# Ledger of designs, part 93: designed miniproteins, single chains, continued (3)

Each design is a single chain, and the fold is of that chain. pLDDT is the mean over its residues in the fold that is shown.

## One batch from the design tools (miniprotein)

Design m11224
Fold by ESMFold2-Fast:
Formats: C-alpha cells, sequence, structure tokens
Structure m11224 (fold): chain A 110 residues (1-110)
C-alpha cells in the first residue's frame, strides 16, 4: 500500500512539474493538490503502522510539493494571478505541516 501511494504521488508531482514548465498554472495546482492528498494518506498509513520508510517517503514527497509550490508562487506573482498565488501558498503551508508532523512521528518511532 505505501509503495502504491508513493508512486501515485510521484506521478502527480511529475505532472505538476510538466504543467508548470508549460505555464499551465491551473493544471499545476490540480496535480499538486492530488500529490498533497496522497502524501497525507501515506503519512496517515505510517501513523497506523509505524512504517519508518513510509514516514521518510512522506517527508520526501512533501518537500517536493513545497519546492514546486514556492516556484508556482513566484510564477503566479509575476503573472498577477492572485487566485493561483493564494492556492500555491495554501499548498506550501499544507506541505510544511506534513513535514513537521512526519518529523515528530519519525522522532517518536526512533
Amino acid sequence: EAEKIYKEALKEIKKAEDALKKGDLDSAIKHLEKAIQLTQKLLDYAKKTGDIEAVEKAIELAQKVLELSLELMKVAEKQGDKETLLKAIGLAIAAIGIIEEARLLLKKLK
């Protein structure tokens, strides 16, 4: 289950990267939203099972979502797209939240 969630999240991240390169901000947001949902699902799985590898993968995915969200914020700001900017900020905040929760869980699991 963890591996399946991780692979689907990576696929959504790749689609977001490709959309951002094409300047398709709406598509980039949509794929990052799916990626963050899958990342949260992976973290929830890790909480239930104590799967350290799943925690580490959730941190990796959330860091990638954060990086792309920050890039998307820069592009949206330059284009004057306030709606996309706000959505990208929301994604960055969600990613930071997952990273911090996962780090705390990793410390508890040793």
Scores: mean pLDDT 89

Design m11225
Fold by ESMFold2-Fast:
Formats: C-alpha cells, sequence, structure tokens
Structure m11225 (fold): chain A 96 residues (1-96)
C-alpha cells in the first residue's frame, strides 16, 4: 500500500512531477534540435533538474510512479494497466 497522503501533499507532488517531466521534455526537444538556442535551453533544463533532484529523491518511489502516471494521463497519454494500478493505489492512500 502507498503511504497515507493528504490532498495538499498530492497537489505539491503533482506540481513537482509536472515540473520535472516538462524539463525532461524540454531537454530532449533541445537535444534533438541541435541549434545554439537549443543548447542554451538544454543547459538551463539540466540545471533546473539538478536543483529539483533532492526533492525528487525524498519522495518514495511508489508515490513518484503514481504521480507520474497521473500527469501523463492529464497530458493525454493512454491508460495502461500499470498506470491504472498506480492511480488506484494513490486513490486508496487519499481515502483515510
Amino acid sequence: ALPAITPEQLAELLELMREVMELQREGVAAERADTPEARRRLEEAARKLLELEPRVASVPDVLLKAAMARVLLEEGAPLTPASAEALAALAESLAL
């Protein structure tokens, strides 16, 4: 079972995951674009990800996976069995 989490803590975790995932996407897009402007964006994204790393490392892996699944669904990714299970476990953790 996931550790107990409040709606406020979930909101903070989802914001963290949205920020991390957006920076990862910006980094990948910048690397593929291979321009001087893209290199600057890649360096900025990498710096911001390094700044967020201690916050991510402090969160249990099961909660990170659940938050990532939620963010991906909000962005229109298809629901998989794994993401459905992660979301169900997260919902149970909120139902204290």
Scores: mean pLDDT 73

Design m11226
Fold by ESMFold2-Fast:
Structure m11226 (fold): chain A 60 residues (1-60)
Amino acid sequence: RRERIAALSREMAEVMDKINETMLLIRRGEIPQEEGDKEIKKLNERLLALRRELDALVAA
């Protein structure tokens, strides 16, 4: 259980880093705004899913 919680926390941090990187790529004009927004939405959905999994794991 503790190892799984630690793994989920690391994965959430990784997803947040990807969101920041995608925002930076949009700002630099390296990817289109529409493509970046789609990726950020996907990453936010992933982050929400990880948070729900963490909440379920600590509540059970």
Scores: mean pLDDT 81

Design m11227
Fold by ESMFold2-Fast:
Structure m11227 (fold): chain A 75 residues (1-75)
Amino acid sequence: TVKPDAETVVKAAKEAAEATLPADVAARLIERIEQAYKESGGDAKAVAAAFEEELATLPAAQRGAVLRTLLELLS
């Protein structure tokens, strides 16, 4: 099984957020993840931390929907 790199995670997270979240919430999450990717030079740990922080701010139902869709896209 090929583990996804930071770029693949960013792409999948963008698709999951756009599919499951309101447009303003999706835009915020995407901006934060893209910023982490850019500032870290593609560090998967930094991208994962930013994604985790943004998911923690979401209601449980929205957080669950994003995670399920992300896992489907990465599998």
Scores: mean pLDDT 78

Design m11228
Fold by ESMFold2-Fast:
Structure m11228 (fold): chain A 101 residues (1-101)
Amino acid sequence: SPAVEELERLLEEARRAVEAKDYEAFARAASRALDVFAAQLPDLSPEAQARAAALLGETQAALNAFMDLMDDPAASEAEREAAAEEVVRKLEELLRVLREA
């Protein structure tokens, strides 16, 4: 699936950005990955759509929490890295859903 290939590429880009501590590049890759995933929702079965929509919402919430830490000058690097790793874990779950669809 072209969407699976694009999401795999964006997930790899996000992982590289975290390793490089390029959190701006990370946020762009993660946001794009969510857009790619959201575009696939109508093509999923009704049963899969409910689970996928919930996971999309959870991933967006994790990304929003990460963005809040980026805007907080009191946040530590360890807190930002932990939040970014949580977003990566959620993106891996989104990829698994598309591969199993």
Scores: mean pLDDT 87

Design m11229
Fold by ESMFold2-Fast:
Structure m11229 (fold): chain A 102 residues (1-102)
Amino acid sequence: DEALRRAEELAEKYSSNGVSEASRLLQEARENGDEEALLRAKAGLLLQRAVEEALKAGEVTSEMIQLLYNGKLKEAAELLIKNSSNERARELARDALELLEA
């Protein structure tokens, strides 16, 4: 399945490089005093950690990667909470969802 291979490549790229990018976005939002951007950057960082934990458990899906790629962080968090057997991934996703719903 070509879509699955694509999703795996995106998950690997997102996991390995995403934490640094989220940290940069967090710093930029803090410097600009943008509260909404700051909360979204924090949620993104938590979701990257959640995806990393889910990836270790072999639970990252093409749907999850597409939601993250399209910036649908709330839907990605909800999917992780519903489908992951990894308690750490679910905890991080719940924390991210809380920030996104604030």
Scores: mean pLDDT 67

Design m11230
Fold by ESMFold2-Fast:
Structure m11230 (fold): chain A 89 residues (1-89)
Amino acid sequence: SMEKRREVILLESEATMHLMGAFLSEDPEEQRRHLQKAIDAARKAAEVLGSEDALKYVEKAEEALAAGDFEGARKYISEAVNEAMKAAE
């Protein structure tokens, strides 16, 4: 549906915007906030699409963020967004 397509595009855009916010921020608290919002958006997109591969990367991103691994979290969020984009094709 058009509504589902718009929802997925907006969620992917939101995840990407927060990934960039995390990368450009020098404040660890702002980085964490952006990464959490990116994970939340990527998870919603993966769930809407039923993408198991995207969900796998979301889970890895959550684990990395919980461990304080911001580089790993950014990498896995990016992979989750890429897998969601593939599932939307």
Scores: mean pLDDT 86

Design m11231
Fold by ESMFold2-Fast:
Structure m11231 (fold): chain A 65 residues (1-65)
Amino acid sequence: MTKEQLKEEVEKAINDLKKLSEVVPEFKERIDQAIERAKQLLDEGKYEEALKVIRETAKEIVDEA
């Protein structure tokens, strides 16, 4: 996967996580924190780490919901 493809995957995952916060508003704070962390990692060029943060957060929310 190229850096461009990784960036697109992260941006898509952030949008999916934002939509999840509309469905499960009780997890909004955790979702917002994960999005902020992912954006920080994107700014640092750490696309794979950004994607991992989003995916791990989504898994935790699904497991708790």
Scores: mean pLDDT 79

Design m11232
Fold by ESMFold2-Fast:
Order: sequence, then structure tokens, then C-alpha cells
Structure m11232 (fold): chain A 105 residues (1-105)
Amino acid sequence: SSAEEKLTDFQRKVDTFLDSKKGKVSPAQLFGSAQVLLAKEADSVQALGEETFLRAIAYLVRRLGEEVDAPKSVIQRAKDIFEGKKEPNFEDLSKDFIAVQIFAT
């Protein structure tokens, strides 16, 4: 579907971004740069609809969580949301994003 194709494009942008920064910046700088990427892509990602937008954010939370060794529960929830195994919830996802930020500090 077009939504899955656009979600795949967002994944590719996140992976390319992380690969470009991995091992070259601190976890805090990596997290800050990821927020800039999300802000830049926000309008195009939001155009995919709320569920797809939250899945895109979940992918970013999962990948950042892996890089900063966030709790496995946070990483697993983000993975489950991205794969469609769990209904996305903005409040819970926001809390998990904050948890990743704490581990990046």
C-alpha cells in the first residue's frame, strides 16, 4: 500500500541518519539530531494519517532506544506498535520517547 511504501521510506531515512551519526556523536547529540529529523519530516509523516504517523514515531523510538540501551520493555513496545501488533497510543508512546531521552543523557 502507499502508506506502507511511505513508512518504508521513513524507515530508510531514519536508518541512513543513524548510520551517518553512529559512533561519531554522543547519545545526547544523537537524540537531539533525531528530534530535528522528526521535526523536518513531521508534515509529510502526519499526512499519512495518525496511525501511520504513530507507527513512524515508534520506529524512531525503537532505533534510538537500541542505540542508547534503553529498557528492553520500551524497545519491545515500540517494535510491536511499528509491526502493527499493538494499537498505537500517543500518551504511552510519548512516555517511552521521554524514557529514551533520559537514557540518552
Scores: mean pLDDT 80

Design m11233
Fold by ESMFold2-Fast:
Structure m11233 (fold): chain A 62 residues (1-62)
Amino acid sequence: SLEKEVAEGIALIQAGLGKLLASQGDYKGAAESYEKAIEVLKSAGLEDKGIEENLKKAKELA
């Protein structure tokens, strides 16, 4: 559905921002971006184990 496509697009952008922030040592910012991506996906009935794993790692380093 269009709603799922939009959610996936937003999650991709947020996850990309999280990766960029983590590469700069901003693990708190990375975690916030990954949490936003996961929340958007869940609102559309979706999940992404890769983003969830990245969130876990960012929280451990924050």
Scores: mean pLDDT 87

Design m11234
Fold by ESMFold2-Fast:
Structure m11234 (fold): chain A 80 residues (1-80)
Amino acid sequence: SMDELAKEISKLQKTLDLEELKELMKKANEKLEELTGKPIDTRKMSAKELQALLNSLSDEQKLELLKEMLKELEKIKEKK
């Protein structure tokens, strides 16, 4: 469900340090641009604007975004 996806993303954000968050957000930004076909800079977006963007994605697009973020998180963990 979308609530479970939002919870997992929130949990990941709380467990990452600032550098890990920057790498994860960069990868999320790249994937969001790929999925939407639009230039996106999540660093300049408010939490409300980011939530609206995420809500505009299909369930399949949200799952693809989550998969990419989890893949990047695993790479970050392997570097430590």
Scores: mean pLDDT 69

Design m11235
Fold by ESMFold2-Fast:
Structure m11235 (fold): chain A 75 residues (1-75)
Amino acid sequence: MLSPEAQAQVQLLRDIAVAEVREMVAAGVPEEELRAKIEQMLASIRAYLSSIPGVSEAQIEAELAALRAEIERTR
């Protein structure tokens, strides 16, 4: 399980990613560019989660799936 500190950091990264996607959508960034940026942000968060001892691959996938769903609600 994520520690409370790691969970707070993940939530902050998710909030930043959602805000950035929202700004890109408002700025009229092309869909191809937006998609590339989303995948880049997800890869960065995956790398962070993978660096935390004791975090399972299943938990990493669950956190990324939740973020992807949040981003899709923003588009």
Scores: mean pLDDT 80

Design m11236
Fold by ESMFold2-Fast:
Structure m11236 (fold): chain A 100 residues (1-100)
Amino acid sequence: MVREAAIKLTAAGLHLVAAETLIELGEDKKVVQEELENAVRLALEAAKLYVEAGEPIPESVEKILERVLKLAKENGIELSEETKEKIKETLKLIEESKRK
């Protein structure tokens, strides 16, 4: 589980870097949105796997979510309601993990 979690978290970071690169290239906001939403989905999947393994959720999960929200706001990209709910779920998992 931890190896799969680490791979998913690495993939989340790569989608975030792709979104930043696409913004710099002036690409379609829809393509940037897809990369940001993939980063959120993979970060949530990674967080769930860390919790399931009884391991602490890496600080990089929260940092990825913060960067996604900042990039979306600064570039006028509207995240889907599904993605917003995934962000809330991930933040709840992080908070619950800190209480154990």
Scores: mean pLDDT 86

Design m11237
Fold by ESMFold2-Fast:
Structure m11237 (fold): chain A 106 residues (1-106)
Amino acid sequence: MSKAEEFKKKLEELVKKYIEAGKDRSNIDAIRKAATELVDALIEGLKSEDPEVREAAIEFVRKYFPYVVYYAVKGDFITATMILAAGGVPIPKAFEFVELLREVLG
C-alpha cells in the first residue's frame, strides 16, 4: 500500500471516529479528542514531503472543509477558526490549521 493510500485510510478512520463522537454531543472531551486527531493528521499531511500525501490532504480539506478553506485563503482567520471551533477543534489548534491552509492553498 502506498503512503498516500495509508494516509487516506487513516483520514477515513478519523472521520468515522469524529462522526461517532458527535452522536453524543454532551461528551465534549470525546468530540474534542476526535476533532484534534483529525486536524493533527491533516496538518501532518499538508506538511508531508511526499507529494501524493500532500495532494491527498489538499483534496480532503477542499472536499470536507470548503468553507474553512474559503475563509482561510481570503485571510478571514476569525471566521475560519470559529467554524473549526464549532466542530470541536480547540481554538489554538484551529488557528494553527487555518494559518497553514492559507500558506499551502493561498
Scores: mean pLDDT 85

Design m11238
Fold by ESMFold2-Fast:
Structure m11238 (fold): chain A 83 residues (1-83)
Amino acid sequence: MTKEQVEEFLKEFIKNAFEEKVPPELAKLRLEDGLEAMGLKVLKIEIDWEKKKVVVEFEDEEGKKYKAVAEYKEEVKAEVEEL
């Protein structure tokens, strides 16, 4: 898994979630399922629906923890950093 793959997934996720008006509970499930399908353990999910911003903390198979931030703007952006 690369940080770029997680960033691309989050960009697609946040775009689809806000453009399709996905219910909050379903959006959280889709985010968790997508990250777990990539071999990541989801530790925390925060979705700010007013700011259209997602913050997720996850752990890789080696136990390294990461924080990812994605925001829906005219240009969708996502960032992943090691904690």
Scores: mean pLDDT 76

Design m11239
Fold by ESMFold2-Fast:
Structure m11239 (fold): chain A 121 residues (1-121)
Amino acid sequence: SPEEIFRKGLELFLEGKYDEAAKLFEQSANEALRQGNKDLAADAYFLRGLAYYHAGKPEKAFQDFVKAVYLKGSENPLIDAPKVANRFDKAIVNGDVEGLKEILPFLDEEEAKRLIEKLRS
């Protein structure tokens, strides 16, 4: 399922295997879109963008953040993508599990905590 592929991508991301994680998030997003699940596809693109950023590919990262906010219904995705990235950074810095889950609702509480720990270290 796209959810299983998404969770496998998240595990690879948490291991620092960013290029492999990005491939799984792409597969998850494509299968989610095929099934009409735009919300899961948005989370997958956001995490693929984060994987690209940590792999040293910031232009690809920005394109994916734009895709993620567009799929969430943004009318101004080029403007909203930096705002969502800023909210993400604040949630990580503050250890804000609930704030992170508002941005990435397909993460459970434990997955959100692990992502915060990974990015705060």
Scores: mean pLDDT 90

Design m11240
Fold by ESMFold2-Fast:
Structure m11240 (fold): chain A 81 residues (1-81)
Amino acid sequence: SSADLQRARQGAEQFAAALAQSDPAGRRNLIGVAVHGLADMLRAGKREEAEAFAETLLAQLDPEDAAAFREAYDRVVRELG
């Protein structure tokens, strides 16, 4: 639903704010947690919510964190598809 997609985007924005306040090691750990959660959403068939979260988060990350997230997320998508 539109409400579920909006909630996914809001969650991603809040997650990005937490990342911005973390040190580099903390940011890498949080990105891993986000990728794991997205993998679970994809396995549950929540593809639209997972994509909305991932796109929103990716737009908020610095280039280094964005690259790490994209590589990890792309691997998960390939393994599940």
Scores: mean pLDDT 83

Design m11241
Fold by ESMFold2-Fast:
Structure m11241 (fold): chain A 58 residues (1-58)
Amino acid sequence: SSSLKQQAEQLRKQMSETMQKTGELTQKTIETGGKYRDEMQQLAQQAAELLRQAEALE
């Protein structure tokens, strides 16, 4: 159980970092056009998956 709690905390940290990077990519996409649309979408999907995993560990 302790290791699962630590894994959940690690996932929460990764989610926060991923969301921040996604925001930065979104801003760049607005400024430069749709160059990184697919990359941004993939990051959003990864963030959603990390959220689901974190919730499952709660």
Scores: mean pLDDT 74

Design m11242
Fold by ESMFold2-Fast:
Structure m11242 (fold): chain A 88 residues (1-88)
Amino acid sequence: SSEQEARIRAIRELVERDIREIEARLPSLSPGTQKMVRRNLEEARRLVRRGEEYLRRGDLQSAMRDYVLAEATVTMSRLLIYLEEKAR
């Protein structure tokens, strides 16, 4: 439906924006945190690509789940960054 498609577009746009935000913060992080965050961003991008494949097949529910999982992965990266910045 148009409503479901709008919700999927919104979460995808949110995930893509949050990935860019975290990427912009990478150069200021310690090498260890940077390595962990890069792995999380790679996993988030993998989930986004899989979500796009589900969307192309018309599987809106699976697409939404993958985008939500991608956002959760990005949120975990944001928490790792927060913890490092507060330890300084």
Scores: mean pLDDT 88

Design m11243
Fold by ESMFold2-Fast:
Structure m11243 (fold): chain A 87 residues (1-87)
Amino acid sequence: MPKLRLTIGIEDMDLPREEARRFAEEVGRLVEEAIKALEPDLEVEVSVADAPTSIEAEGMSLEEARRLVARAVEAARAALEELAARA
């Protein structure tokens, strides 16, 4: 089964560490929900780390994984913009 692992990095966030983690966790939740809605049979893991944002894929190309994440972000855009406005 194809697998996608997304790490949302807080390294470059101009927020206090605790607030950055909470923000990134909520972003991760919204993106994970959007990915599952687009590709229900895909095994997806989303995590938050004090590191740069990264994408790993198994059973699919990195290009396909990046396109899927981009589509998920677009699908969740209104919710992500509202979240960013609260940060």
Scores: mean pLDDT 79

Design m11244
Fold by ESMFold2-Fast:
Structure m11244 (fold): chain A 106 residues (1-106)
Amino acid sequence: SLIDEVVEEFEKALEWLRENIDKLTPAELRAFLRAHAERIVAKFPDLTEEEKQLLVAFIETLLSLVLAGAPRDEIVELADTFIAQVKSPEAQELLRKLREVAVERL
């Protein structure tokens, strides 16, 4: 499914970041996170612009927290806060799957 494809891309991005984070400047890291998030969100053209912006912010923040080794509860709280703000069932399913993967990769 499209969601499964996105989850695989998220896991690959996280693995690459863990291997290369020490080689990136803060600006390069931010650019990578933004580009990856925008690429994922582009796969969901039927989302509103507000939901797309929210998903981009979520994916960037989620990757940053996982890379920083944030507590599980912080990851879950972030995801639940964003899930409550989206109305699309497809966006909600994506956020739930990304939460699950992020927690598994801590």
Scores: mean pLDDT 84

Design m11245
Fold by ESMFold2-Fast:
Structure m11245 (fold): chain A 99 residues (1-99)
Amino acid sequence: MEEEKILEKAREWAERQFRERGEVTLPPEYQAALDAASAGDPEAATRFRKLQAAILGGVLRAAGVSEEEADRFMERYLASTDAAEQDALWAEVQRRVRA
């Protein structure tokens, strides 16, 4: 429940941010989590993946993607343990929102 509320807020925030600015800029605290994940902290990597999935869903919703399709992308992103697959999914989202 606590985590669900945090992810829901992140999703709504990302949707509003993308609508207002055409991009999503992470707060400094989340940038620090990305840096820690890149340095090999598995706990930080897990937290950042969940946050990225929520941001992904918000951006897709702002771009007019259906709720069902956005949820499927988030689930696929979270289920992926391969960085290359995660990057490919993010690139696909970027292609859809730019078109």
Scores: mean pLDDT 70

Design m11246
Fold by ESMFold2-Fast:
Structure m11246 (fold): chain A 82 residues (1-82)
Amino acid sequence: MAPRIKVTPEEAERLARAIANAVKELDPSADTEKLYEAILKKIREEVEKTGEVSVGDLLDAAAKYASPETQARLREVRERLR
């Protein structure tokens, strides 16, 4: 199970950017703007609702806009996060 983390609105932007940049390093063809926007939207929605976000849900959102190779790598990261 992926951990839930408490994220402030300021931290949400940094986290979304970090994930989008990490995906770009794995897959240069990935649309980093779409990745950033999708991840940020997911974080904001979850934080607004519960004050927390699931790391697994963030990885799922990122995978939707990544290549199959990058999706496989993100899945491995998700499995290592317990």
Scores: mean pLDDT 73

Design m11247
Fold by ESMFold2-Fast:
Structure m11247 (fold): chain A 88 residues (1-88)
Amino acid sequence: RLDPEEVEKEKEIVRKEAEKYKDLSLEELLEKLKELGAPEYTIKLIETIAKYDPELAKEVARLEIAALETGKYNGAQLLILELFDELA
């Protein structure tokens, strides 16, 4: 159970952190994720997305980096879900 107000605060923190990485290439984003200790599943998911939509893959990678840097995992996961919902 998540507090909606706290989730919105986490989303804002994650968006602000992700903006720091907006100018990085997909390769640079994947390297940053590996340096931060992202699980292999996360790396493979982003690589798979990139085969079909490289811009979406970059957005997901930035949010995953922001999650690792800030520890705001709930906000980051909801932002990632919102990205996929926009494609439906």
Scores: mean pLDDT 83

Design m11248
Fold by ESMFold2-Fast:
Structure m11248 (fold): chain A 88 residues (1-88)
Amino acid sequence: MKVLSEEEMKKRGLPVFDLDEPVEKRVFTDPKTGKKYAVVLVLEKEILVDEEGNPVEGELVPKPVAMEIESEFDLEMARIVDAVSRAL
């Protein structure tokens, strides 16, 4: 599944949403693909680079991403993912 970061969405001219809005208010259509996405928080394990350029594994952190929505079921899954990411 294609996932877009908040910075990538902004760079592509896609709308930037207030993450305090309900998930159904954070839905948009990607003009490049014609696909519909919802902006949600997801938990990702970061690999960070220290000041010396060495890779360091990070903790699970919530990051904003755009998830592809093809059905009401996908929108419901997006709501669950967002809620879980905010609770941990």
Scores: mean pLDDT 70

Design m11249
Fold by ESMFold2-Fast:
Structure m11249 (fold): chain A 100 residues (1-100)
Amino acid sequence: SLKEELEKILEKMREIVEKLKEGEISLDEALEELKRLFKEALKLLIENKDLEGAVKLAFELRELLDEAEKTLSEEDREKLRKFRKELEEYAGKELEKALE
């Protein structure tokens, strides 16, 4: 089901953030994987017109990135801020295309 597919993607995102917090992967590696998973989830939600899933994705990602930010240096927090803006701009463009 769509809910099961979204939950699997969210679980993978949680695993990436946990690995980042534990120092098992670099920030750059974590951000690349999170971007990939975000794009996969967003495509799935747009194709299925799932607004509830889109809201859930947005809230869960925000919480995960807020938790990651607590473990980062000031320089890495700036990278994370730019990453958040990149994802927001990407999501906005994809949603605008889907509404045309």
Scores: mean pLDDT 85

Design m11250
Fold by ESMFold2-Fast:
Structure m11250 (fold): chain A 100 residues (1-100)
Amino acid sequence: MSEVEKEKKRVKEVAKELLERVKEKVKEKGVLSLEEFEEIVNELKSKSDPIGQALLDLTLTLAKGKARKENPDGLLTLEEIEEAIKEAEEMVLNALDLME
C-alpha cells in the first residue's frame, strides 16, 4: 500500500470512529451541544496521528460554522454532524489525491 493510500485509510477510520462516538451520545440525548462535540473531537485528537488530527480539526471547524449559522442554541443534530464529517473527509481525501 502506498503512503498516500495508508493516509486515506486512516482518514476513513478516524471519520468512522468519530461518527460512531457521536451516534452513541446522540442516542442518549437526541442532540449534542457544540461543547460536547468539541470534547469528543479533542479526545480523539489526543490519540490520533497528524492526518487524523487534521481531519478532526477540519470537522470541528465545519461543525462550529453550522452551529453558529443554523442553530442559535448551539445544539447539533446527528444529521448536521454527519454532514460536517462527510465534508471534512471528502476535503482531506481530495487534498491527498492532489499530492499524488
Scores: mean pLDDT 79

Design m11251
Fold by ESMFold2-Fast:
Structure m11251 (fold): chain A 61 residues (1-61)
Amino acid sequence: MLSDDERKIRIAKEVRKKIDEYIKENNVDLTDPEQFTELSVKLHEIALEIKARIDAEEAAA
């Protein structure tokens, strides 16, 4: 089982990868306040998805 700290680190690493891919795929302009706000919402959604997946994998292990 992952410790809470190990789980947080894993989530953070996977969120970074996913958000970088999202920025590239959608050509997000980080200097546009509206696009930056949309990205912040998307980052929260990605974090929840990754957390749920990791928690499910840990529970199924």
Scores: mean pLDDT 78

Design m11252
Fold by ESMFold2-Fast:
Structure m11252 (fold): chain A 65 residues (1-65)
Amino acid sequence: MGEELLEQFEQALDDIRASQQEFGDEEGFRQSVERITRHFVDRARRLGDDETIERIRRKAEEVLR
């Protein structure tokens, strides 16, 4: 049970990406992705959902490539 949390994380990444496309701040994009990733990892950790933590981290790595 981490699909909803992962979907919320993906939506947040899409919002950050749209903002980056409009404003062009590469360093701000990286920092925003790192911050939101930490937030969602902490939420998944409180739920005891190690699988969702791994999925969130992999998605963040893909976005930062």
Scores: mean pLDDT 78

Design m11253
Fold by ESMFold2-Fast:
Structure m11253 (fold): chain A 68 residues (1-68)
Amino acid sequence: MQVGQQLAQAIEDSRGLSPLEAAEKLVKQGRLEDAIALLGISIMLSSTNDERKELNEKLKEVLDKYLS
């Protein structure tokens, strides 16, 4: 079960980045499942409706790419 270890490393490597920037970095690396997980967690932790909307739009883009 390497996915959990890879996700933890992705979160650590993304410290100081916005959730959108971190997700984009993971997408560029081909780590679509990690990007989806990071975006999902970020949506749950977001404090504003505008932030949640941006994260949900990015999550849909990544999901469409993953499911294609």
Scores: mean pLDDT 73

Design m11254
Fold by ESMFold2-Fast:
Structure m11254 (fold): chain A 87 residues (1-87)
Amino acid sequence: MMEKLQEVQKKLKELYKKLRELTSEEIAERAFMMVSAAATTLVNPNVSEEEKQKAMERAIELIEALPGLSKEAQELAKEFLEEALKK
């Protein structure tokens, strides 16, 4: 369990770095917070499948609705969420 959380944190840091290369710091931070919150829910074994699905759908909705976030940055964030769900 601890090792899995450390791996997710490392991947989140890599995601933030890539987002900063694709968009402004403010937009990257907002996208990162949305993805980070959803990823934490998706890897939590105490969360139901329904709650994980809703968290992922809400995160995708917010990412797609975020003003100034490029399609490339949106795809990067979505790919991270899909990878987190795969366990």
Scores: mean pLDDT 76

Design m11255
Fold by ESMFold2-Fast:
Structure m11255 (fold): chain A 92 residues (1-92)
Amino acid sequence: MAEIQRAAEPDAEAFLAALSPEELAALEARQKELMEKAHEAIEKGNKEEALKLLREAYDLLIEAARRLGHPRLAAALEEIEKLELEKLEKEM
């Protein structure tokens, strides 16, 4: 959810509206779980695991955006993923 809003794409609102409340809740819960595991890996100094989990969290949203026909949102999320992965590599 927060990552979708961060992408600031005009079709982000249409993407969220295309998901049922159940699908949206499931997507948010899984993304949150992956992000929490990524932060735990960062705290433990496990850079490789942190990068893997962070990529998986973004890929989940990117795949959902592509599946629902929102390629611009998917591209914006891919750019955010790239920047976040580069930032994590430099900070660890």
Scores: mean pLDDT 77

Design m11256
Fold by ESMFold2-Fast:
Structure m11256 (fold): chain A 91 residues (1-91)
Amino acid sequence: SLARRAAELARELLEKGKAEEVVKILRETAERAEEAEDYGAAEGLRKAAELVEKGKYEEAVRALEKALAHLEKNGHTDLVEETLRRLEEAV
């Protein structure tokens, strides 16, 4: 699944000390989700970013996967693919 692959890339970035990059991608994706009127995914992505800032990386990765799966379910697959691409470019 795209959401699962994005979660694994986010975990890799966090392990490499790129927490600031992950937070940026999550906050920008949350903004796009809100513009697309997927308020559930937007809230989930903001929560994931807050968990990264608190150093709760495993909880953040799970929250990210759940939020992106929600975007996919609501027909916003393009946003999930863009988020995956941004995470891959940041590795």
Scores: mean pLDDT 89

